# Designs tried in a protein design run: designed miniproteins, single chains, continued (4). Part 52

Each design is a single chain, and the fold is of that chain. pLDDT is the mean over its residues in the fold that is shown.

## One batch from the design tools (miniprotein)

Design m13895
Fold by ESMFold2-Fast:
Structure m13895 (fold): chain A 64 residues (1-64)
Amino acid sequence: MKKVALVVGPDLEEAKKKALELQKTKGYLAIPLPGLSGEEAEKVKELLESEGYEVELVGVGTEL
């Protein structure tokens, strides 16, 4: 099973930093999704889970 983190928040640089930290710490793929709403992020999560990924949704700045 492949694990993926989706990092969402309004700031691209903060999302990138968090994604890089998660990749180094957890060893799985982390995708920065700056500017997405919580609803849009949930849709991406649902799509990836349908493809067999285990998805963790991570917010930067709690705007979800």
Scores: mean pLDDT 74

Design m13896
Fold by ESMFold2-Fast:
Structure m13896 (fold): chain A 63 residues (1-63)
Amino acid sequence: GTRIVLTAKEDIPDTAGIVLGMRKGERREALLLRRRSDGDLVVRLEADGRTYLVGSSKVEVEE
């Protein structure tokens, strides 16, 4: 995976530990594992080592 920083463009609610919850403007370090055809990103958070989905339209991605 590629090391990335995610910055939330809006508040994102946590959905049963499947979708990554973030506050607007929050930054999280992650590994990008894959991009889905629906535009969702599959990421592994550095903080907890867990895999999450995140909507690509809801975040900025920095490599």
Scores: mean pLDDT 81

Design m13897
Fold by ESMFold2-Fast:
Order: sequence, then C-alpha cells, then structure tokens
Structure m13897 (fold): chain A 66 residues (1-66)
Amino acid sequence: AKENLEKGKELYDQGRLEEAVKYFEEAIKEDPNLAEAYHTLAGVYAKLGQLSKAGEYANKAIELKK
C-alpha cells in the first residue's frame, strides 16, 4: 500500500497521470482505508478532466478522514 502510494505520487509529480492512477488504485486495493490515496487520486482525475471520478474519490477521502 505505502510503496504504491509513493510510486503514484512520484508519477503524478512527473505528469504521468495515467500511470499514477494505476499505482493509487493498487494502494487502495491493499488498504481501502488509506484516505490519502483517495484524496490524491481525486486530484489526478481532476487534472485528467474526469470530474465525476474526482468527486467520487474526494467524497470517499472525506468519509475516511473522520
């Protein structure tokens, strides 16, 4: 989970957004309560223009932070 989150962040910083999505999805599969992965994935989808998915992941991140 943590390794996939870190790799996803690295790819996101490099602008490799589609690859970053895959690593964040793997992080979520390993740790479904990892709010940071949902929050970051929401940001990635927003940059990709997929606003519906961005909203879904942002809401899940908010749910998990409380």
Scores: mean pLDDT 80

Design m13898
Fold by ESMFold2-Fast:
Structure m13898 (fold): chain A 87 residues (1-87)
Amino acid sequence: AMSARKLSPEEQEALKRYRETGDEAARNRVLAAGVRDTLEFIEKNKEKVIKRLQELLGLSPEEAEQRVERMKQALRDTIARLEADAA
């Protein structure tokens, strides 16, 4: 495992509540840092992540590589959005 996980529904609700308090820029900066850390972890452990996805989910090497690349792109897009919203 990558020591990274998707936010729980309760965590997502707490973040939405935090937005309602008006400190959205600070929240978005913290979230962007967390997403950036996750992206760095995936990049540094790419081979391990690919192998694990093949072993646990029965993915082909090509499917596992494509999933990792889509995950990385989604994280980059999320960082860009959060940083733009924080600026």
Scores: mean pLDDT 72

Design m13899
Fold by ESMFold2-Fast:
Structure m13899 (fold): chain A 69 residues (1-69)
Amino acid sequence: TEALIEEIRREVALVDAGDPEALGRLSRLLVELFRRGVSGEEIIARVDHPVVRTLVAQIERGRAEGAAA
């Protein structure tokens, strides 16, 4: 969990630096944290950044839609 949070911080810096692939890697890391039971609120509390907030919201919407299956 801590290693994933540190990796997310590095990918956020790469997104800010304009790496076009960093957004996809960041999204995969966030999905893995959700798989491990980490909440979106906890993720944002540790890494508060506009791109993280946007991706967390997108993942939460997708999970809510999937839960209706």
Scores: mean pLDDT 77

Design m13901
Fold by ESMFold2-Fast:
Structure m13901 (fold): chain A 84 residues (1-84)
Amino acid sequence: SAEIEEVVKLLERIKAIILDHMRAQDAPQAIIDKFEKEVEEIIKETVERMKKAPKSEWKQIELEAVDRVSAAYEAALAEFEAAK
């Protein structure tokens, strides 16, 4: 559905912005790759959840997906700091 496609676009946009920030901070490629893979899995799981859920729950699923991407970024930053 168009609404699910818009959520995917939002999550892909957030991923792209974070990847640019990580590259600007000279994060190791392994940490960048791990983050990208984790976000790809979050997007897949979010699409599956939205397809199974009533439309009334879609906004909550979207917000939870954004929170999961944020948590993955925080974990990647912590791993990067520990690698110094």
Scores: mean pLDDT 88

Design m13902
Fold by ESMFold2-Fast:
Structure m13902 (fold): chain A 71 residues (1-71)
Amino acid sequence: MENKDYVKEAAKYRKKIKENPNDAEAHLNLGKIAYHFKNYDSAIEHYRKALEIDPDNEEAKKFLEEVEKKK
């Protein structure tokens, strides 16, 4: 995905979170976008939010562990 596409996707998920702050999928996807830009602290924050909303989300657990290894 091109950088301009990531900017559009980030805006889309931020809008979803504004409408529903408990949207675990939106937080997970914002974390993935932050990780792509190597904003690891932001990625960790979003993955933790996703897990706070859905503690059984294996994808969020995996990505959180992966990003913590890259700091």
Scores: mean pLDDT 81

Design m13903
Fold by ESMFold2-Fast:
Structure m13903 (fold): chain A 65 residues (1-65)
Amino acid sequence: SLVENYINSGKISLELGRYERAIENLQKALELDPNNTDAWKLLAEVYERLGEYEKAEEYRKKAEE
């Protein structure tokens, strides 16, 4: 699916340290599926790696709800 393709691209970009690209792909996944917990979890991990801990916690909470 298109959502799965964006999630997978976001995950690969995250693993390669391409955080801008990861955020872009994960946000596109959320535009198509606003309640996608995988996208929220991966965005939390991106922001954690960027040192933006408050934003990371917000996305983690969304993934758990």
Scores: mean pLDDT 86

Design m13904
Fold by ESMFold2-Fast:
Structure m13904 (fold): chain A 72 residues (1-72)
Amino acid sequence: MADAKAAAEQDAEAAKENAKKAVEAAKAGDMSKAAAYLAAAGIWASAAAFGGNEKLYEEAKKALKEAKKEAE
């Protein structure tokens, strides 16, 4: 079988990377760009969760919420 765990880890990394970019865009006040990166992070996080790594998605969501508060 393909290494589902390795694939989930890579998907989780992609989710975190996109969440980080969404955070940076939100802090810069670019809400359209932040929304695009957040959507991408959600897609990758869903793929990672399907592979069994939901915890990484929760971490990415928390970081994004904190950055949105800073962008206010």
Scores: mean pLDDT 68

Design m13905
Fold by ESMFold2-Fast:
Structure m13905 (fold): chain A 105 residues (1-105)
Amino acid sequence: SAMAAAIEAARRALEGVVRLDATHVAAEFAGLPPEERAALLRETGARLVAEGLLEPETAEALVRVLLEDEAAAIAIRDILGRSSDPADLPAIWAEVRAHLAAAVA
């Protein structure tokens, strides 16, 4: 369940970023400066680490990818969208972590 929760959180974060850029309508982010959006994404990552859902390095990499590398963010979104079967989640999460590592390198 922790892995499923982490994948769901990552999906929501990616959908939130893409949706906000596309619509400029999401209330809590639409009017914020880029540095404040970055702070909110970092706060979310820190909470996921505190709850044991992500390792600190994975959360930091996820925040950076969502803000700095559109191609890697798209690739991660595509990986997260491949399957909703719980049996596939470990493989999906391992591939997400590999893409996060590559994007930070």
Scores: mean pLDDT 60

Design m13907
Fold by ESMFold2-Fast:
Structure m13907 (fold): chain A 55 residues (1-55)
Amino acid sequence: SIEEKIKFLEEVLKNLEKKRDELAASTDPADQQRAVLLSKAIEEIKKRIEELKKK
């Protein structure tokens, strides 16, 4: 169902946000750059969830 898809994506989003925050806190510039890329992926997933909620 759409509700099950939303719940799954919200769980994925939670895990990605945790990983992003860990990478952003790193002193390694490569990890900080990965955090920026994860932030972009997180925003795309949020947009997908919003589109699914409109249905």
Scores: mean pLDDT 84

Design m13908
Fold by ESMFold2-Fast:
Structure m13908 (fold): chain A 78 residues (1-78)
Amino acid sequence: LTEEQQREIDYALLEIAVVVGLSGENREIGLETVEAIRKLPPELAAKYGEQLRKALTLPDEESFEALRKILEEARKAA
């Protein structure tokens, strides 16, 4: 696999994790966050992708706030 192909796989796995792990508004913000991360340079995408994975392990209310912060930071970094 090339680095570009590996990144596409990593993003697809993040989307799957969001769809499977979250519901409702949390799923919607999670998917928006993945899309924002995709637009970043690889180093920043890796950083925020890791933060997103950690946010998915939190309770629903904490997960929502963590995802919201990641989304804001990712959009500012783009």
Scores: mean pLDDT 80

Design m13909
Fold by ESMFold2-Fast:
Structure m13909 (fold): chain A 68 residues (1-68)
Amino acid sequence: MTPKELSELLLEKAEESKDEKASEELRAAAVGVSAAKSGEEAKEALKEAAKNSKNKEASKILEEVAKL
């Protein structure tokens, strides 16, 4: 997946979430991912976001997306 595709997927997951804090963290991660210059950089940004996540749902989604 490209950084753009990963960012779009995160925004979709944010809209589907009923947890506003999870949605906020996923939207923030989408911005970071969209700034990446390669798919590998985007995946590292996702792993970093997952490690720093304070929300259980957001952390799980970020880890799952990083494995795609």
Scores: mean pLDDT 82

Design m13910
Fold by ESMFold2-Fast:
Structure m13910 (fold): chain A 62 residues (1-62)
Amino acid sequence: ARTVLGNMIRFGGFSEEQAREVERLAREEEDLERVAEKVIELSGGKLSREQAIALVEAIRSS
């Protein structure tokens, strides 16, 4: 499916399990910067801060 989750797996360098954890964190944690830092860590440093924030906002708006 062409979902945010699918894009995270294909382009963000996330496994399916890691992508699901990012979606959970984005929905449960209100501190945008803290979620972005965890998203960068889970990506193995492949995402920039701007990319991580955009991803979290995309998850929250869907």
Scores: mean pLDDT 73

Design m13911
Fold by ESMFold2-Fast:
Structure m13911 (fold): chain A 58 residues (1-58)
Amino acid sequence: SEVEELRRKLESAERALSLNEVNRLVVKHEIPYLLEEAKRLNDEELVKRAEEILKKLE
């Protein structure tokens, strides 16, 4: 499902944040698209997870 696919992408982004600075930059560029996708799917859990990733990058 689209929700499960987005969940996996968010989990991947969360893991990438802990690895190195280059991965942080990649995630920073990808996360706005993942957040919009979560809002489109109306999944509050995935929206929250995307917002937490954004918060860590601020």
Scores: mean pLDDT 80

Design m13912
Fold by ESMFold2-Fast:
Structure m13912 (fold): chain A 50 residues (1-50)
Amino acid sequence: EEALKELREALEALAKEYGFENLEELVEHLTKEEDPELRKKVEEIVKKYQ
């Protein structure tokens, strides 16, 4: 739960850095579009907290 909170905060920060309003928009972008650089950054953050 705490690790998920930190993960969510890190992903929300990444989303805002890339111009998304929130984490949900970042996730929708990654499911609809191929963006290997952004996907790699998300994976690096996820690995850090999991």
Scores: mean pLDDT 76

Design m13913
Fold by ESMFold2-Fast:
Structure m13913 (fold): chain A 59 residues (1-59)
Amino acid sequence: ILERVPKELLEEQIKELKEVYKEEGLTPPSEEVLRIQAALAAAVDLKDSELVKEIAKSL
């Protein structure tokens, strides 16, 4: 599932999520959970409804 998301877009979303958690004073979740959240955000950005559905099912 995650391999269907462009690596560069996934890494950018992970970076943005980490910044959001840091700015809110929250501890970011585990790397595994963070990658799933980033992949979901990337899929939404790509407007790929099937990819969003597949990632959401695995959460």
Scores: mean pLDDT 72

Design m13914
Fold by ESMFold2-Fast:
Structure m13914 (fold): chain A 60 residues (1-60)
Amino acid sequence: MEDVREGIRALAAGDYERAVKLFEKALEKDPDNPRAWVLLAEAYRRLGDTEKAEEARAKA
């Protein structure tokens, strides 16, 4: 999925809010994607939103 790849690039660049949005878009298209859930959790952790990070990790 292109959104996952773009999200990974945003995460690597430190654009954590952009990474969250891209991973959310990926999961709207395919919610049965454990890797996208793990990456969303990491983006939330980087933003300091540990509660949402744990919720996303539980979905993986």
Scores: mean pLDDT 81

Design m13915
Fold by ESMFold2-Fast:
Structure m13915 (fold): chain A 73 residues (1-73)
Amino acid sequence: MALEEEARRQAEEAARALTEAGVEEEKARELAEKAAEHVLAARRALAAGDLEAAREHHRKAGELQREAAELVA
């Protein structure tokens, strides 16, 4: 009886720990996706001749990529 409940609790704790790890990876993926959007915006700005906007989007993409990498390090 008590051993069954303890085994159940240990399994639930393990599942929660895996879910928490997944949440951090999901946040890192969201940051990486936003970085990709900035890379695309930088390319569009370059095509339009807006070098300052392109540079700013490129810088923002790099910062977001670094934050994403730090979350999964």
Scores: mean pLDDT 76

Design m13916
Fold by ESMFold2-Fast:
Structure m13916 (fold): chain A 72 residues (1-72)
Amino acid sequence: SMMEELEKAREEAEEVRRRLLELAEETRDNPGHYAVLRTGAAELERASAEELPKTTRAALEAADRVRREMEA
């Protein structure tokens, strides 16, 4: 149902938000990375149901980019 899909999307967004906040704490010595991850987490928290898929995708992309830069 539509309600089950929305609940799943919100659950996934909350998991991604938590991952971004955890990664942000690891990047406190890099202001650019910290700001990107904190902004992504805030956008996930404020996102409407309609915005969730796009906002979650953007947050995951930003986190993956930061992880790659940290490993370089």
Scores: mean pLDDT 83

Design m13917
Fold by ESMFold2-Fast:
Structure m13917 (fold): chain A 86 residues (1-86)
Amino acid sequence: YDEEINSGDPEKAYEAAIKKVLEETGSLSPETLAKPENRKKVMEIYKKLLKGLEKADPLEATVAFIAFSIDIAAMELGEPVESLLR
């Protein structure tokens, strides 16, 4: 199976790239990124960021980046409303 070499599959490339970037910057610990569920959340959050940047509007890009940072931080912490029930 040729997922690594799929030239038309940017999702795999983004997944690898954001993992490396976040691990290098320390925004998410390597242990957090190693969990499959968290990796999927990072992909969803990253896609939202890309949608904001896609417009090439500096304000939209800034807002998308701030939202991205907040979502990543919330994921690193676990659940912000964990005391609700379970």
Scores: mean pLDDT 61

Design m13918
Fold by ESMFold2-Fast:
Structure m13918 (fold): chain A 73 residues (1-73)
Amino acid sequence: MLEEIEERLASEDEEERMRGVREAQRIAPDLSEEELKRLLELLLRSLPRIEDPKKLAEAIGAILYIVGLLIDL
């Protein structure tokens, strides 16, 4: 799962990158602390590659959601 998300976020296709962001947010509640930390790193590394302001806002939303899950651990 995380490997597939990493591949999507590294894609040259912006739609595939956004699928990675959405999939990350969807699976996050079911992940361990270590997996959540890895997912957060992957999302943070993807931010400079997102040029659309709406898509950037969506990615930031996913990051904030994951940070919220980590705080509750």
Scores: mean pLDDT 81

Design m13919
Fold by ESMFold2-Fast:
Structure m13919 (fold): chain A 67 residues (1-67)
Amino acid sequence: EVEKLVKEGKRLYKEGRYEDAVKKYEQALSLDPNNAEALRNLGLALYKLGKVDEAIQLFQEAARLER
């Protein structure tokens, strides 16, 4: 389920559908809050939407989990 949501988010991101990608990554994180891939990809989508400070916070969170 989480893996399918992350995959769908990546597809939407590739299509330039950043707001839709954000929603899929948020759904993935609601099921697995410590999913570093979903956190990093959410950050990338938010960065594309101009939410730079939120993106940086998510990248830092993902980095803490990728030890």
Scores: mean pLDDT 85

Design m13920
Fold by ESMFold2-Fast:
Formats: structure tokens, sequence, C-alpha cells
Structure m13920 (fold): chain A 63 residues (1-63)
């Protein structure tokens, strides 16, 4: 969790992350960025931006 939060804070200090930012964070963790973005879009009903917590939960589930 701390490792994921550190990477998110390096990419975006705002409240919401874009799909490209979520993909970048996933790739930095050695995960498939497209799979993470797909999961986020499914879980949010096709949202264009994601909260920090939504991104953390998706990354933890795929990690």
Amino acid sequence: REEIEKIIDEVNKGKYLSASQAREIAERLGLNGDAVVKMLQIKTGGAKTFSKEQVIEALLELQ
C-alpha cells in the first residue's frame, strides 16, 4: 500500500487521476496498465477520471 501511494503522489497530487495516469502508475508497479484501466472503467461504470482510493484498490487487486 505505501509503495502504491508513493507512486500515485509522484504522478498526481490532485483528487482525481486520468486513465493515462492510472496506466503509468500500474506500469511502474510492473502491472499491465491496460488491465488496470479496464478494471477501473468497469468498476466505475465508465468514468473518465478515478479517485486515488479507486486506483489503489484496483492496483492491490491485480498485485
Scores: mean pLDDT 77

Design m13921
Fold by ESMFold2-Fast:
Structure m13921 (fold): chain A 74 residues (1-74)
Amino acid sequence: SEVSKAAAQLVALELTLVGIELDLEYGFISREEARRWAEEVIREAQKLLEKYKDNPEIVAGAERIIERARELLE
């Protein structure tokens, strides 16, 4: 279903953020590169949030990802 695909996309975005955080921590990417990737993750999560606004599990997942990614923009 489309909802199952959205859930899989949220998992992929979470794994992407973990990778960005680790790569930044260990110096494999610059802070500027991390910010660019975080902004893309936020855009994708916001798109899912808008499309599935009536699905509380997708909304909660997307909001969690956006909050986490925003920490990289500080």
Scores: mean pLDDT 87

Design m13922
Fold by ESMFold2-Fast:
Structure m13922 (fold): chain A 68 residues (1-68)
Amino acid sequence: MGAAEAGKEAVRAAVEGKETELILDGERVFKIKAGDITGGIGAALAAMGENPKTATLKIGDKETTYES
């Protein structure tokens, strides 16, 4: 499931001190501050629970889309 992979990478980026956005189906946006591991975990759980068709991870200028 692409949402689980996107969530894992969002938590990793937060641990590495990077600001991240996780976007589900282009509609629901989670902004994760650098070092906000709890926020990253919350976004990952929401992504998995909503069973989105796409999960888009933005880290700075890098954008990666994960499909289910």
Scores: mean pLDDT 77

Design m13923
Fold by ESMFold2-Fast:
Structure m13923 (fold): chain A 70 residues (1-70)
Amino acid sequence: PDEVAEKVRKKALELGFSEEDAETLAEAVRDALRMGNSPLIVAMQVFSLALELGASKEDAEKLAKLVEEL
C-alpha cells in the first residue's frame, strides 16, 4: 500500500499536479488498498478522483494504469 501510494504521488507531481493534490491521490490509493480493494477498483477510483481534481482524461488514465499494473 505505502509503496504504491508513493509511486502515485511521484507520478502525479510529474504530470503537473500540485503537491496537495498529489498527496490526496496517494492517500486515496493507500486507504483503498488497506481496505482490501482490488488494484482494478483502486485504479477506477484514482481515475475518477484525478478528473475531479481537474486532470485531463489522458493524465487520469496514466495514473490509473500505474495502479492497475501492480
Scores: mean pLDDT 83

Design m13924
Fold by ESMFold2-Fast:
Structure m13924 (fold): chain A 76 residues (1-76)
Amino acid sequence: SEIKELEEKLKEKKKKLEELKKELEELKKELKAKEDAPLEELLRLIGEILRKIGEIFDLELEIKKLEKKIEELKKK
């Protein structure tokens, strides 16, 4: 069933999204703990945070597209 395959992909993407959100929160905690660190180290952490935010945004868009496709298929 195409619906089952898409639901499995959705489950995998949602799991990855939760992992990325957890990683982002850990990076935010690290940044806060290292507030007195050299500027170069702070900029590196900020760069990693921004990268994770981008990955989360892209994955959330993919999840929304999959959810919409599953809903359209379930109407039949």
Scores: mean pLDDT 85

Design m13925
Fold by ESMFold2-Fast:
Structure m13925 (fold): chain A 55 residues (1-55)
Amino acid sequence: SDLEQARELERQGREAEKAGDKKQALAKYAQAHTLAAHVDDELALEISGKINKIF
């Protein structure tokens, strides 16, 4: 489902962030946000916060 895909992409974003790869983290979080925005407003807001924190 889109929700499961969004959660998996968010997990990948977190792993990239922990590794210090800001470009990869942003890319994964942006993909997760696109999917989350269609199914879960709360998750979409959470991911937006992570994107803003990177920059």
Scores: mean pLDDT 81

Design m13926
Fold by ESMFold2-Fast:
Structure m13926 (fold): chain A 111 residues (1-111)
Amino acid sequence: MEDVEKGEEYVKKAEEYMKLKKYKQAAEEYERAGEYYAKAGDNKNAAKAYTKAGIAYYLEGKYEQAIEYFKKAIELDPNYAEAYGNLALVYEAMGKDEEAEEYANKANELS
C-alpha cells in the first residue's frame, strides 16, 4: 500500500512537470513512480508510468531513452498496446521504418 501511495505521489509530481514542459524532470518522476509500482507488484501501473517516462524523454528528443522505457513497460505488461504504439512512433522518427511497422502492427493486434 505505501509503495502504491508513493507511486501515485510521483505520478502527480510528474504531471505538474509535464504542465510546465519540464520533460526531463517529468521523466525522472515517472521513473520513480514506475519503480514504486513495480515494488508493490502493480505491473499495470508500473508499465503505465514507464510509458509516460518514455513519452517525456521523446518530447525532450531523447529517443534512445524513450525506447528503453517503452521496452521496460512492455516487459512488465506485454499486452499494453500504448507502449507498442509509442515505440512505433519513436522508430518512425528515427527513420527505422521496418521496426516502426512491426511495433505498429503489434499495437493494432492488442487494440
Scores: mean pLDDT 88

Design m13927
Fold by ESMFold2-Fast:
Structure m13927 (fold): chain A 60 residues (1-60)
Amino acid sequence: SMEELVERGSRLIEEANELAKKTGNKKALEAFSLVVKSLRKDPEEQRKLLEEAEKLIKEV
């Protein structure tokens, strides 16, 4: 749903930003960039970008 994507994106952008500030890990910065990029995409592409961001965050 669109609500799911909005909540997921909001959570991920906050998480990625916090991890980037705390660790300086490039994967956290990349994840943040992907979430921001997802905000201007259609739901299918947004979901794919959010999934990629989630994978990067897990590796930090």
Scores: mean pLDDT 82

Design m13928
Fold by ESMFold2-Fast:
Structure m13928 (fold): chain A 65 residues (1-65)
Amino acid sequence: SEAEIKELEEEIKELEEEIERLEKELERLRKEGASKEKILEIEIEIGVKKLELAVLKLVLEKLKK
């Protein structure tokens, strides 16, 4: 339905904004010489969210067909 598509589009947008925020934080941490462990934690979080985003985009494409 139209409503389900709109809800997914909003969730995708929020997730993209979260990923962008985390990528900016990662860049800052790298510039500040943060620990390798802290950098890895953020990289893993970004990776997991990017995978979630890919799944949601696939679901959205299926609903639009």
Scores: mean pLDDT 87

Design m13929
Fold by ESMFold2-Fast:
Structure m13929 (fold): chain A 73 residues (1-73)
Amino acid sequence: GMMEELEKKKIELAKETARGAAIGAALEHGMTVLKVEVKVEGNKVTATATTDKGTVTATVDMETGEITVEVEL
């Protein structure tokens, strides 16, 4: 139904937001992004960017709209 399509689009937007945040943070730190994986768990979408210097993890909370980014060198 229309409600299912809206929920699907919300999840797609959260996935792209998480990917963008992880890639952006990696590039800001002078890292080369080798791989990006996106996972959905409940109300949270997590993107993990594997880089040449370490890992960047971005989490989007779909309930609060909060974005958290963690960089591990």
Scores: mean pLDDT 83

Design m13930
Fold by ESMFold2-Fast:
Structure m13930 (fold): chain A 65 residues (1-65)
Amino acid sequence: MNLTVRVVGSKGDVTVTMRDGVATIQAPGEAAVPAPGVTSREAAIAAGENVLKARGDEVLAVEEL
């Protein structure tokens, strides 16, 4: 599955990319990190939202690219 989801936050955006069954998460100012538990669109959105919340940011929107 090839999918890119951008989770828009008030302080920056988190990008979750799924390619050939491999998922990676990139937070603002950080390198992309593997996310082996992310296997669906819904899991990708949830993972991005969780990263923003962990950083003390608010989720404003979710966009598929």
Scores: mean pLDDT 79

Design m13931
Fold by ESMFold2-Fast:
Structure m13931 (fold): chain A 80 residues (1-80)
Amino acid sequence: RLRELVEEIVKALEDAGKTELAEKVRQYGDRVLALLEANAPPEEVRRAILDLVKAAMESGDPKVRELAARFANEAERAVR
């Protein structure tokens, strides 16, 4: 589920020593979850998803990129 994916991305980044990116992903992930819970406009949710994906992509880690893609797909399915 979405929070579990965020935690997997954060752990993968922390294991890679990318603590600042891990913190950014956690913040963006929390924002995506909060926006979905508030039934925010799809455009706002998608911007938060993009922010998370961009932070994850900065890692250059294939596993982090795969997890970020899974998160984006799952979050898009939750958008109305």
Scores: mean pLDDT 83

Design m13932
Fold by ESMFold2-Fast:
Structure m13932 (fold): chain A 81 residues (1-81)
Amino acid sequence: ALAVAALLLVSSLLMGVVSFFVPRAATKVVIGIVIVLLSLGVFSYLVENLHLQIAAAAPYLFLLALALQFLGFLIVVVVEL
């Protein structure tokens, strides 16, 4: 649980830093970041609310969340080109 929270915090900080380094595309970057963060928040909320077998499903759910973050980051980079 703590490790997951730390990873989410680091990921949010990284995306925030990226958005600050490219102020010209701030609107597009913010939209991408919001979508990724909302997706992670929804997944966290659903896992807790559904009482899924966290020990069994958690690695796959977090891998999916990581993939969504990577996809969002890639989209921002590609769109800026």
Scores: mean pLDDT 57

